# Designed miniproteins, single chains, part 16

Each design is a single chain, and the fold is of that chain. pLDDT is the mean over its residues in the fold that is shown.

## One batch from the design tools (miniprotein)

Design m526
Fold by ESMFold2-Fast:
Structure m526 (fold): chain A 114 residues (1-114)
Amino acid sequence: SLEDRLRRAVLAAAQDAIDRYGLTEEEKKKVLSYAEKLADEIARTVRELRAQGKSPEEIAREVLELIDKKTKEFEKNFSEKMRKAVRDLSDRVRAAVRQLLLGEPAGTPPPWLK
């Protein structure tokens, strides 16, 4: 499903981010916890808006706003390295949302969504 593809994109972005910024074990757990919560909230938001008959463009707008809000809220309690990891994760998730909802042609999903 679309929700499952978005969830996988969030978790894949998180796994890549935790390996790139020299995070401690505790920092990795916090970034992964953030990613799991973000994935759940995105999946729920997409499901609720689709049930309401919202267009892909409107769903994408609300999901992108959710990502921005959640990123800023979690960054306030994080170290500089964790902020870089969370920003990178969030940028990759925003790209996946735009491709899946706004411009990705049927039959050619991006490599990170496999």
Scores: mean pLDDT 79

Design m527
Fold by ESMFold2-Fast:
Structure m527 (fold): chain A 55 residues (1-55)
Amino acid sequence: MKEFYEELKKLSEEYRKRFVEKGIEAGDDFDAFRKAMEELGKEYLKDVKKIIEKY
């Protein structure tokens, strides 16, 4: 269980960085930024599910 929480913490940190990168990439294009956030949200849930299935 300790390794499970460590992987979740690391995943959360990685996705925080990706959100920032997508914000920089989108610049003033709010619609592009919103769509990128929706896609990252879907990927995040998928990655969380993989970690849960691993343990």
Scores: mean pLDDT 78

Design m528
Fold by ESMFold2-Fast:
Structure m528 (fold): chain A 70 residues (1-70)
Amino acid sequence: MEKEVEEKLERVEEKILEAERQAEEEGDLERLVEASMLQIGLAVLKSLPMPLEEKLKELEKLEERVEELL
């Protein structure tokens, strides 16, 4: 499960960076702000001590939100 969390963290981070890049290229400030807020959420989630199962569920929610921006 820890390996799954680490792999999910990397994928979500990559998707957020891609969403930020696309928003910058398109000049979409609202989308850029949303992607930046998701990046803050990811950083908080990385630092919070919580059970791996809960962390994975929160990462899945962040992944869904970033996919809406792509």
Scores: mean pLDDT 80

Design m529
Fold by ESMFold2-Fast:
Structure m529 (fold): chain A 71 residues (1-71)
Amino acid sequence: AVATKTLTVTMEVDGEVLTTEIPVPASAKSLTVTLPSSVKVLSATVDGKPAKVTVEPIPGTDQVKVTIDLS
């Protein structure tokens, strides 16, 4: 079995606030995902501890690159 930690992400989609829990490997240091610019990542926590979220626009697209610090 691989040790895991829980990533909890709170986001706003079409005016609604949604929270999701994602199991990630305990050894993972970051998670990078591409999301539509209409999705706003409001916060993230790892095992209840606030995590740093960085959002970067992808030039020429309606998408953003979201990087969450899992360390």
Scores: mean pLDDT 82

Design m530
Fold by ESMFold2-Fast:
Structure m530 (fold): chain A 58 residues (1-58)
Amino acid sequence: NAFQAAYDAIKTALEQGKSLDEAVRAGYEAAKQAGAKDPAGTTAMAIGYLRSEGVIPA
């Protein structure tokens, strides 16, 4: 699903030492390719979830 695609892309980019901006772009593109009607909103939800897990600083 588009949420999982964005989540995985963001987490992978951050684990590879990429910047938050690069991770957000990766999440957006993954959500768009997965067929999200709102790739920006899907990416924002994935970021919020990753922040709640402590992967991204608040």
Scores: mean pLDDT 82

Design m531
Fold by ESMFold2-Fast:
Formats: C-alpha cells, structure tokens, sequence
Structure m531 (fold): chain A 65 residues (1-65)
C-alpha cells in the first residue's frame, strides 16, 4: 500500500465517520493523516499531495469540533 493510498483511505474513513456522527473516530482518522500519512507523502517527495492531505484533515477536525 502506497502512502497516497493510505492517506486517501484514511480521509474517506474520517468523512464517513463524520457523516455517521462519530466525531471521535473522525478526529482519530484525521490525526493519522496529519502524522504518519503526511510524513509518508513527504518521504516520497509528494509535497503537493502532503499539503492537500494536511488541509483536508484539518477541515475534518474543524467540522468535528
């Protein structure tokens, strides 16, 4: 599984959790994107995708609050 696939999967799970009202799971998945997900993208040189993932994860956390 590539870092890109992992980030896309986690963002999808975070949004599905928000839609179900599970704010705790949504925040947990978004934090996994902010830490290991973004770090994986940076490690492979995908800085543009890392910035997009970071922004998306922060928006999910803001909506969950």
Amino acid sequence: MTPEESVEGLLKLAREALEKGDKESAINYANMVLGPGVNGLIGQGDFEKAQEAYKEALEIIKEAE
Scores: mean pLDDT 82

Design m532
Fold by ESMFold2-Fast:
Structure m532 (fold): chain A 72 residues (1-72)
Amino acid sequence: MLDQLLAQVEADPRNFRAIDDLATLAYLTGDTAALERLAALLREASKRFPEDAARLERLYQAVQAILAQLRA
């Protein structure tokens, strides 16, 4: 499941539903590697899609907060 969601976000980094589903599932399963990959994809997407950069940066910050909680 996570691999399919990661592939969807990589193919369309503005698929905000796939981003939300991926972050939720990775948080529930404690998959920090998936969250790290998602954070990298969101950061790169904010450079490629300036029209959505503010939203992508907010999502990046949210994913980083989840990672910090899981690592504590």
Scores: mean pLDDT 83

Design m533
Fold by ESMFold2-Fast:
Structure m533 (fold): chain A 80 residues (1-80)
Amino acid sequence: SVKTTSSEFSVETGSGPVRISMTITEYDDGKREITVVTETPTQRVVTVIKEYDGKVEIEQRVYGPDGTLLSETRQSTTLK
């Protein structure tokens, strides 16, 4: 089975509203995925953190207000 937990947080700032949504998915194989979506009036940032076998992989995508992909980065590290 798969366990999923979701939460949302919204803050009004001087530059407009910021919405943060977080979804944590835990898989039967011990893998865990955390998806964080941050939305502002000018951009949307999607960050996916994957934890498995003592490793952490972080993928981040930045989209413009029209949904155009502006940047994509990937980073990985090993947990001790």
Scores: mean pLDDT 80

Design m534
Fold by ESMFold2-Fast:
Formats: C-alpha cells, sequence, structure tokens
Structure m534 (fold): chain A 99 residues (1-99)
C-alpha cells in the first residue's frame, strides 16, 4: 500500500515537472527570455512548449491544476492559477477558455 502510494506520487510529480518545462517554453516565447543550462530532455520539453497552441496550453494548465489538487499542493495550484490568469490576459483569451 505505502510503496504503491509513493510510486503514484512520484509519477504525478514527474508529470507535473514535464508540464512545467513545456509551460516554461510558452513563457520564454511570450516574454522573449531564453532559458539556459537545461538538460537535453528538459530543452526538448521547453522547445515543444514554444510551439504550443492556445488549446494545448489550456490542456497543460488543466492537467497541472488536476495534479496539484491530487498532490494536495495548494501553493502549486495557486501558482498555476496565477500563470493561467497572466496568459489569458497576455494572449487576449477569455479566462473561461482555460476552465
Amino acid sequence: SMAAKLKEKEEKQRRFLELAYKLAGVLSKLLGVEIYDLSPESKALVEEGKKMSVEEIAEILGEMKKIAKELKNEDALKGIEYIQEMLAKALGIPKEYFE
């Protein structure tokens, strides 16, 4: 039971980190700021993020909020909600598009 719960938590944390690198790519492109000193794997995720559509960005934010809730990480949830609000404003997208 405990080993299975730890593995599930680790898998959710890894998935959240992968999505966070993609989101970093979205922000890097939006702000015109380069991200340095990345591993090849992290760099690939950031480059993928730079190419994402609004719909794909909304999907990633939704998945990250779901993972944060499942991990009971209120700070992560609030952080993603803040980024969602900033992206909605910066890209001229109604907030409901990310709900």
Scores: mean pLDDT 85

Design m535
Fold by ESMFold2-Fast:
Structure m535 (fold): chain A 83 residues (1-83)
Amino acid sequence: SLAARAATLAALAELLRAAAPELARPEPVLRLADLLAGAAEALAAGDEERAARLAEEAERLAEAHPEEVAAALALAGRRVLAA
């Protein structure tokens, strides 16, 4: 469902946002979290076209900053497993 996809993206955005302050370069990860949160909000509102555009922007940003994204995901994954 759109609601389930929105909830998943919102959760990912929060995990990335929580991880970002511990990174040497937090800015790209914070921008990525904002884009994912925006995509989640668009999906929750039923605006799949807006969500797709935000997801494409998020993908391009992640491709431009692969090391920062990998570090944030690794930290977020460790935190989830430790909880």
Scores: mean pLDDT 86

Design m536
Fold by ESMFold2-Fast:
Structure m536 (fold): chain A 90 residues (1-90)
Amino acid sequence: SPLEEFERLVDEAAKARLAGDEEKYEKYLKKALELAKTDPRITIQSLIGQALRAIGEQLEAELKGDKEAAELYEAKLEVILEVLKSLKPP
């Protein structure tokens, strides 16, 4: 599924960012952006839904004291928001 591939690319970009691997972060972010721009099944509404899910997961992790999970979901949210901003019409 294109949405599953998008989620995988977001996960890889977020993990690379947390590891300080800027080259891998840029690589996966660019792939996620390209997929979002080219596949009509990845809609702005579906990306908003994924951003809201990431916010919920981050908050749940924070409440449970799972700092690693909270940081990962925060990083995933940042990647999704960068994709959404890039899809805005000029």
Scores: mean pLDDT 85

Design m537
Fold by ESMFold2-Fast:
Structure m537 (fold): chain A 85 residues (1-85)
Amino acid sequence: VEKEVEERLPEAIKEGQKKAKEALKKGASKEGAIEFAVAIATDLATEPALKALYNGELSREEYEKIREEAEKKIRPEVEKAVEEA
């Protein structure tokens, strides 16, 4: 599951950066654009972990740890895209 999440991170980051820039162009605040995009990108990256949680293959604690690690990798990239816009 962690490997599947890692493999999804580059595309999730790309989508997050795109969503953040779109939100900013539509009049969202920088903070609002970042939080919106990070939430979407984290959900996209961690979908395999959520499925594993629902199937009983992961504990809630393991799922939350995977989500936190993905968010830590996603957030700086989304913040960079917003600051560069």
Scores: mean pLDDT 82

Design m538
Fold by ESMFold2-Fast:
Formats: C-alpha cells, sequence, structure tokens
Structure m538 (fold): chain A 72 residues (1-72)
C-alpha cells in the first residue's frame, strides 16, 4: 500500500541518518510523496496527535500515516 511504501522510505531515512527520530518536515514530505497529502495537513495532524513532541519515532510516524490514509 501507499502507507507501507511511505513507512519503508522513512525506515531508510532513519538508517542513513543513524537516528531513531523523524522531523515533522521529513514526515510531511514522505506523506505528500506517497499519499498525496498536503505537507501542511500532514504536519498539522502530526502536531495534533503528538503535541508535546518535536520529533517522532518510526512507530509514531506510522500512526500519523495510518490516520492520514483513513481521513482521505
Amino acid sequence: TAKDKALDELEEILRRKGTKVISYDELAEIAEKHLGVEKSAAKKLAKRMFPDKKRLSLEEAADVLLALEIMT
């Protein structure tokens, strides 16, 4: 699915960066690329779901991608 492809690319980004956290900008770019969701909408949803976080884990990013897919 488009969500699974988005998640795979996020995992690759984490591997290349040597980190376990994704920025809202990185998540928004991947959501736009694979799900066709506007970056602003993806960032707004991520912020609403995880208001106290500056960066998201892969699991948290997966939850945002799932929510975006359901809302589309």
Scores: mean pLDDT 82

Design m539
Fold by ESMFold2-Fast:
Formats: C-alpha cells, sequence, structure tokens
Structure m539 (fold): chain A 61 residues (1-61)
C-alpha cells in the first residue's frame, strides 16, 4: 500500500530511503520534506512512525 511520509525539519530523505528499503518498501517519489512510499505491512508503517525524523505517515489511495 502507498503512504505519504512527512519529515521533521532538519532531516534528510536519504537516510529514510535506506530504512524504507530495509523494511521491504520502496520510495516512489520525493517532494521537499515529503515522500510517497510503498510499504508491505502495518509493522513497517509503525516502525517509520517511531523514527525521530518522521513527523507523520498517512495512507495514500
Amino acid sequence: MRYVVTLRPGYSASQLRSTIESLGGRVLSSNGNSLVVELPDDAAVERLRQLPSVASVRPLL
């Protein structure tokens, strides 16, 4: 399923890309402080939400 991930100010998308790939996901696009990602399950979503660099993770239909 696709999600919009919003980064907190001062963090970069490059480290987050590596984490997303390690969770079995992929980055589809990035726009400033937001990324559109594909994640395999709810556990991957919760792991991203717990990162200090992540402000929010929201489902994208």
Scores: mean pLDDT 80

Design m540
Fold by ESMFold2-Fast:
Structure m540 (fold): chain A 94 residues (1-94)
Amino acid sequence: MDELSEENEKLVEEILSGIRPPLTKEQEEKVREELLKYGLSIVDFVKANLDLPEEELIKKVMEKFGVSEETARAVLLYLDTEEGIRQLREAVLK
């Protein structure tokens, strides 16, 4: 099995399960596809750029990866969950 694709799939499911969505079926499908392509890279980029305000971070994610605003916001919402905070805590501590 491709380790990168399995890791991306797990991240996509966690991000999507964390969204209590006003998302349409079409937006959810688009977000899923974009997260499968760039999800881990977006998470790494956000972790490296936590000094930026949320609105600027969303804009930079959209510009760098060519993803929708919904995808950028979904990653930020995930990192605002208890699981995402735990991952950020591990990156910052030690």
Scores: mean pLDDT 69

Design m541
Fold by ESMFold2-Fast:
Structure m541 (fold): chain A 113 residues (1-113)
Amino acid sequence: SVEEKIKEALKEAIEILKKLKEKAEKEGNEEKAEELERLIHYLELLYNDESATPEEKLAALVRLAYILEKVFNDKEAAEKIFKKVEEIVKEDPSLKPYVELAREQAEFEIKLL
């Protein structure tokens, strides 16, 4: 199901962030490790939130992919998440407008940093 695909994508995103946090800690980048920990915590809350809509969960994945690409300069990690988002949209095309809006919002927010 689409719901299972979204749940799987959130789980994979959390694992990517955990590995990036471990790398940041080993490199002595305390600020980056702290920021990654906050993102991990947010996604874990979202993963366990039964009231969160598929649209909200998908928007969070899109925003995370943009942060990974533009803020953390991890294009490979971003591409993995974008690919999962694309698979979800192919299964449920009604989610496409929400993905497009999330992309526009994420791009705008990053330009303000």
Scores: mean pLDDT 86

Design m542
Fold by ESMFold2-Fast:
Structure m542 (fold): chain A 95 residues (1-95)
Amino acid sequence: SLSITQRLLIYSTVQLAVDEIRKIAEKLPPSKREEVLKLVDEYFKKVMEAIRNNDYEKVIEILREFAKKLEELGYKEMADVVRQALESVEEIVKR
């Protein structure tokens, strides 16, 4: 039921969040940066697969899980970036 425009907006929202997290990670010590980049790659792969399957409920679940994982590891600034992306995706899906 989502339009092509809505699907592209979801994709762009996720991509922008990933890019922002990568920029924040550049400020971290090498070991922590490696941990964050590995998580970003893992969760981005999962989100892309869910988008490909038109499973937007799964996209929301994955973003929620990713934000919680970042928070648990002490990466609050990055968790907040993911939560902002989650809120945007939820709003697009409601339209």
Scores: mean pLDDT 87

Design m543
Fold by ESMFold2-Fast:
Order: sequence, then structure tokens, then C-alpha cells
Structure m543 (fold): chain A 86 residues (1-86)
Amino acid sequence: SPLEELLKELEGVVKESKANKQSIDETIARLEALFAEKAPELTPEEAKKALEVMAEISKIIAEGIKNKQSVEEILEKVLEVIKKAK
């Protein structure tokens, strides 16, 4: 499904960011760009689920920054959210 493809691609972006030690800002920009590209292909139900996943990712990143967590720790938590959404 388009949702399963989007979630797989979002997971790929986060894994690549962790492997290449990319910044949180770069990772956010890549995730947002990918979501914007794929959103028109989603059904209303898939779009709702995708928005819920993106909202949870945003919350984890914001809380991680506030609590001074490492980029690696934040990205690991983001990966777990995406994996659970599959």
C-alpha cells in the first residue's frame, strides 16, 4: 500500500541519518520532504495514520531536544515509532 511504502521510506531516511551522523535538522527536512511528496498518494484513512506517525515523531524530537538527548538516541526512538506503525 502507499502507506506501507511511505513508512518503509521514512524508516530508510532515519537509518541513513543514523549511519551518516546527519543532524536532526537535516533529518527533519528529509522526513518532511518525503511526507509532502507521498501524501497525495494516500487514502484519507492512510493520510490520518501518516499524520499521527509524523505528529509522534515531532513530539519525540521536540522532547529529546528539550531533555538534551543525543541525536543518536532521538533517531533510535523515531525508528521505533516508525517500526511500530508498520
Scores: mean pLDDT 86

Design m544
Fold by ESMFold2-Fast:
Structure m544 (fold): chain A 91 residues (1-91)
Amino acid sequence: DEALERLAELIAERYGLDEERRREILEELREARREDPDDPTFRNGLLAAALEFLEEGVISRREAAEIAGVSERTVSRLLRERERARAALAA
């Protein structure tokens, strides 16, 4: 699964992890998806990570949608919601 491979790569790069640890992360993500791809904790985790990397400019909106398993429209909406939440905290 290209989306999970991309996520594992991004996590490993962010934390300076080696190839072995990246492979472990990828396998953990694959196992979680095999157990229950609709698990809210797993789904919300993917979405949160994808939005973080997108806000940092590390991935495209399309890549974020692929990782999170949602549409690009949903990603755009959630980004606007997060921006409004940040603006509210700054006010």
Scores: mean pLDDT 80

Design m545
Fold by ESMFold2-Fast:
Structure m545 (fold): chain A 59 residues (1-59)
Amino acid sequence: LEEKIRKASEIKYLLDERAENLVLGLTFADGSSETLVIKADKETLEKILELIEEQRKKN
């Protein structure tokens, strides 16, 4: 994991109106960006958002 760990400098997210899809925009410290789409139930998406907020508190 050490060699492939990328530090995210910014995380933006958008939850769709049905709360079925979570779109994550990630910007990394090297200036690269990545967009992820996560399809799950509302409870799973809420847990993912909690994990993101916990990571933000550590910084």
Scores: mean pLDDT 68

Design m546
Fold by ESMFold2-Fast:
Structure m546 (fold): chain A 91 residues (1-91)
Amino acid sequence: SAMEEEILKDIEEFLKKLEESKKKLAEQLYEKGKVKEAEEKLEELKKEKPKVLEYAKKVLGFSEELIKKIEETLDKYLEALEEAIKEAKAK
């Protein structure tokens, strides 16, 4: 559906930008002193993930296959953010 395509497109564009700037993100977190705030945001996003997936399934009526793709995409984003935080903490 059009709604499903728009959500995936927005997520993909965000992930592409994150992938291209991983090292720069780590440096920015360190230089701006935002490592702790990023850690807190990461934990918040991890807690919200199940709620987002439940909303997509129950309210938006997304297919099981699309829910799985959304979950995999969110996991990649969370992993990239966690890696950037770890690299910033090592500086």
Scores: mean pLDDT 77

Design m547
Fold by ESMFold2-Fast:
Structure m547 (fold): chain A 87 residues (1-87)
Amino acid sequence: MRTPEERERFWEEVDEALALMQAVIASPAPVRVEREDEDTYRATNLLDPAATARIKRDGTIEWSVPVAALPAPPADLPLYANRHLAA
């Protein structure tokens, strides 16, 4: 099991990844974030599941499609945190 200190750091990294996702998309997006590996998170646009992004711990974001091609998300929908941390 991760230490409490590592767990807190991981939650902070998830929050930072979600904030970066929001910054890249001009409006708030309904995004599902899942941990893909130790250093990367996969973000999926809930309005278009084909539009995904890989967010690395260093803040690098790799989009599967151009950001300009993403559908305009409803601004009032919340972000969805990493599923593995929800439980």
Scores: mean pLDDT 54

Design m548
Fold by ESMFold2-Fast:
Structure m548 (fold): chain A 101 residues (1-101)
Amino acid sequence: NLIEKIKNLINALENNDIDTALQITNEMKNDLYRLRLEHANNPSISVSLTSFLSEESLKTFNKNTELGYAYRALGYLYYLSGNEDNAKNAFSKAKQYLPEF
């Protein structure tokens, strides 16, 4: 499921395994696009579900920024599944990596 894939993405990023991180992101691409369309009326959710590691982001790669995006997406997936406690914990982690969030 998407939650497990994002958790695996976070582990790959923490281990500096960029090839695995990109592979996981590509595997989620269609599911994340579908969720974005389902939540197009909420820009915060829509943007957070699609702001993942990409070939373009490798030009200015920052591990902390990519971890922040992954935790932010994890938070919204937990929120959408009704798991408020895990969502709050993931958003707290996202704020550590993305101070502007």
Scores: mean pLDDT 76

Design m549
Fold by ESMFold2-Fast:
Structure m549 (fold): chain A 94 residues (1-94)
Amino acid sequence: MTTVTLKGPPDTEEMYAQAIKQLAEADGLEVSISRGEDGNIVVTIKGEFKQNAGKVEVLVRGKDGRRYAVMISVRKEGDKTVIELEPPRPLVPE
């Protein structure tokens, strides 16, 4: 089980939580998202990633209803999982 606590501006943290959820669910993992007592978003992943994910672009929706691209990567180092996220990039409406 992996638990990630996100800190920062609420809109950005919600986009990061959605990106992590999409990536984990694509790997067949169960994900729950909650808020801690301090209001920070907590992402809980049940199980472990089956493989390393290189840089993947995940599409999320911001609070403004617009689509954003988030670059996310997941790798295992020994018994730990490292998740790296880049700042959300707004997408131009098509």
Scores: mean pLDDT 71

Design m550
Fold by ESMFold2-Fast:
Structure m550 (fold): chain A 97 residues (1-97)
Amino acid sequence: DSERLRAEVERLAAALEAGASREELLALLKELLPDISDSAARVGVEAMLDALRRGASPREAARVGLTMAVLAQELGVETDEQADRLLEAWKRAVENR
């Protein structure tokens, strides 16, 4: 539902601007994730979730999510398999593994 996705994205943006807690953002992103059909956008949301779980601030997590979504779009990520591969590579790079 595109209207539901839009409302969830606007709610996430408002929460970020209001200085929402990590816990609130994790809950909002978990609600948003199943409604994302675009694989590149899913990369961004999952990267933001991962950053929050690693202790990043809401602002840092949002920057990571945006950067990864843009990178996925530029790389032509159109499938969940491609998205998962990019996310795994990113996680390994961040973990220095």
Scores: mean pLDDT 79

Design m551
Fold by ESMFold2-Fast:
Structure m551 (fold): chain A 70 residues (1-70)
Amino acid sequence: MKKLTEEDVELYIDLIDVAIADPRLSEEVKAKLRELKEQLEAARKAKDLEGASKIIEETDDLVNAHYESL
């Protein structure tokens, strides 16, 4: 996914916060989500939409893989 807006990046930052609050995810996954959030915020500040797209894909993969394991 390369056609991202700054609004999409902000939405994903909010979604990561919601996932961090989810009691079904392990503390290890939550720690990784916090790191991804920091990277995504840095990419947003730099207006690096390609970097933000990569971080969003990694976030989706991480969350989906762990929910599938539940």
Scores: mean pLDDT 77

Design m552
Fold by ESMFold2-Fast:
Structure m552 (fold): chain A 80 residues (1-80)
Amino acid sequence: MSDEEEIEKIKEEIKKIFEEMQKIDPENKEYLEELLKIWLENIEKLKKDPNTSNQELIDALKDELEKLKGYLEELKKEKE
């Protein structure tokens, strides 16, 4: 898998997590949609940053994805 393919895969996983959060917490849907938009825009900016390597971006995104998965798991426990 290329670095670009890995970044796109992580972006897709982040989108799925936010989609699941919106289903569990519909009262905060608008906030979560705006937050996802900001996340995706920041990823695109970092991809264009010559001071950020693809590997550094991938590692940072993986760390953030793990945090988001943790938040989703806690949200599920609180709402079920």
Scores: mean pLDDT 79

Design m553
Fold by ESMFold2-Fast:
Structure m553 (fold): chain A 68 residues (1-68)
Amino acid sequence: SAIEELARLLGISRATATAIVRAYAADPADFQALVDALARHVSSSNPADPSLAEIQRLIDRAAAELGY
């Protein structure tokens, strides 16, 4: 599932990934700013991090999986 793929990609639990997706669905603008900041920070520290576009696609798929 997209939620499980997102959890694996970010190295977090399925429950945490579900909470993140629900937060995004409730306020996409506020959450998007957080995701962008995290991705910039990770990219400056680790050249092998996933792309913002890949993370965004998984969040969108996970939101659809949760019925948003």
Scores: mean pLDDT 69

Design m554
Fold by ESMFold2-Fast:
Structure m554 (fold): chain A 79 residues (1-79)
Amino acid sequence: KEERIKQLEKAAELLLEDPNISVRELAEKAGLNVKELSERVKRLGSKGLAVFEELAEILGLEEAVKRLNEVAQKYKAKK
């Protein structure tokens, strides 16, 4: 589960770098399952929401928001 959290944080970072990244490329680069991510994206209409939903299922809503904010802040610091 800890490894999955790291993979979801990596997916969030990749989406910040390239919002137009394909579901397949996002999943492959982050180490996520392509089919599972694709199904979430089709249901939710957003790659970001798909990543957030799985992270919230693992950590709960509050911690998921906190982790994604940390990823966004780290990304801004690199620019």
Scores: mean pLDDT 81

Design m555
Fold by ESMFold2-Fast:
Structure m555 (fold): chain A 64 residues (1-64)
Amino acid sequence: SDAERSAEAAKRAAEEGDAAAAGTAGWQMGVNSGDLELARRAAEAAAKGDAEAAAEYHIQGAKS
């Protein structure tokens, strides 16, 4: 699915250390699903440079 492909892109961004790209994907997933807490956590992880955590929030949102 598109969400699954997006999650794979977020994982790749995290592997490359691109926390901003991973966090943006997570934030958008949270907004689209109505989970503002997920969106906020993804953005916060990206701001801290934690690409792995930012990507994980996106993956979590795609499963929910």
Scores: mean pLDDT 63

Design m556
Fold by ESMFold2-Fast:
Structure m556 (fold): chain A 69 residues (1-69)
Amino acid sequence: SAVEQLVTHRELIEMGLSEALARRFTPAEFSEIARLARQGRLEEAVARLIAKGLSREQAERVVAAIVAG
């Protein structure tokens, strides 16, 4: 939904992503990445974030934020 997309964008921006990068994620894609991170599948979560255009450093920070939250 449009509301879920907007919420996902806001969360990604709060994690330090640019508006342009945040717009590349659907709620379903981000939920899957968050699930992988919470299951300890950290390198798979990082790889998916890099595939969306994040640097490794940005991807690792996002994964750390997901695990901490």
Scores: mean pLDDT 79

Design m557
Fold by ESMFold2-Fast:
Structure m557 (fold): chain A 83 residues (1-83)
Amino acid sequence: MEKNIELQKRMAEALIAEDEEALREAVREALSLAMGREASEEEVEEAVEKLKAAVEEAMKEEGLSREEAYELMRREIAKAEEE
């Protein structure tokens, strides 16, 4: 669980920094842990696309700016840490 929370934080930080490679690495590690095997490039790409789409949908649905969407992601990470 702690490793999963760390990976979620890394994904959020990579999104905020717009570091595509860091995001893909964090997603790949998270998927591999969840699946108990190394995630394929296709699975990583799909997960990255879904994550980006979720951020875009949150921006549209809630009328959020990019900055506000990133703050929402940080809050979700904090909630996961607190349980």
Scores: mean pLDDT 73

Design m558
Fold by ESMFold2-Fast:
Structure m558 (fold): chain A 85 residues (1-85)
Amino acid sequence: SLAEQLEKVAEEFEKKGDLGRAVTAYLIAAAIYKRNGQTEKADELIDRAAELGGISKEEAKKRVDYLVENPEALERLAQQLIDEA
């Protein structure tokens, strides 16, 4: 699935030390899981992204909600990160 692919992309960015793109990839994966009704899996990735990025869980949730509400932006950002990994 696209969400699983983005989790792998996030792990690859973590290995490279690119924490910013890793955080973004985890948040995009969380948005896809949330859109699919997999809210517990989404929450796990939100927590991981917040801890990794040094941001609050509240801020991470706001970013995920934006991506859920803006599917064209989500799809564009997902493809960009996949291409950059």
Scores: mean pLDDT 87

Design m559
Fold by ESMFold2-Fast:
Structure m559 (fold): chain A 92 residues (1-92)
Amino acid sequence: MNEEKVKNLDEFYKKIAEKAREKIATNPELQAEVDRLLQRARERGINDEDSLILGVAFKHGLFSKEEGDAIAKAVHYYLQGKKEEADELLNK
C-alpha cells in the first residue's frame, strides 16, 4: 500500500536522522555546523531539519561502511513492514 510505504519510509528516515544526531552530538564542531544550518533553515521557514542533519552526517562520513550497508538493508525491511528486523540491523 502506497500510504503504508510512505509512513514506513518516514519512520525510517526519522530513526536514521536520530542516529545522525547522536553521532553529531559527540563532536562539538559538527554540532555547531548543524546549529548554524538549522538556524538558517528556520529563518527561511524550512521545517525539514532531519534532511539537513542527514546531509551533514553524510558529508562528514559519520556512518561507517558497515552502518551504510545496514541502512541499505533496513530500508528494504521498512518497505516490507518488517520494522523489528530493520531496527535490529540499525541497533548493531
Scores: mean pLDDT 76

Design m560
Fold by ESMFold2-Fast:
Formats: structure tokens, sequence, C-alpha cells
Structure m560 (fold): chain A 90 residues (1-90)
């Protein structure tokens, strides 16, 4: 899994339209212990898609389909980098 610092560094290097896919741990959830996340840079904002998984391996297996989904049908919700990092890591 990528750390908050690694994700922040990768987000800073994304060009418009590029996608970053990663897995985060959600230790407070009893149903979805991991989240598979795809984030696409859209101007000054980011579009997000995510799915829950019970294992890190299951979450990683979801990443290719999430990347295809976000590229073909970007989420209408736009977030800033700071809001994104707060939601997934803080």
Amino acid sequence: MLSKEEVEQKLKTLEDGEVLCFVVENPRSTVAKFLAVAVQKVGDYFSLECEGANTEEEAQAKLPSLEEKIKSNPSPVRVTQDAFLYVFFD
C-alpha cells in the first residue's frame, strides 16, 4: 500500500487527465477493511472512484476496472488535493 506522503507526491506529478490508482487501509470498518481508489486530475481538481474490499489483494485486483471506469465516466464530484488527502488519510 502507498503511504499518505507517497500518494501526495504522486498527485503533485499528475498531469490533466492522468489517473492514479492505489489501495488504502480502513481499520475502523468491519465490512470494508480496504479501499481501492482511482483518482483522475481534472484541471485544478480531482475526480474519484472507490470500492471496498475485505483484503488488500482483493482491493488491488479492483484497481484496473476502477481506472477504466473513471477514464470512461468521470465522477461529477470534484475535490481539492487537500480535501482528498483528508478524506482518505486523516
Scores: mean pLDDT 75

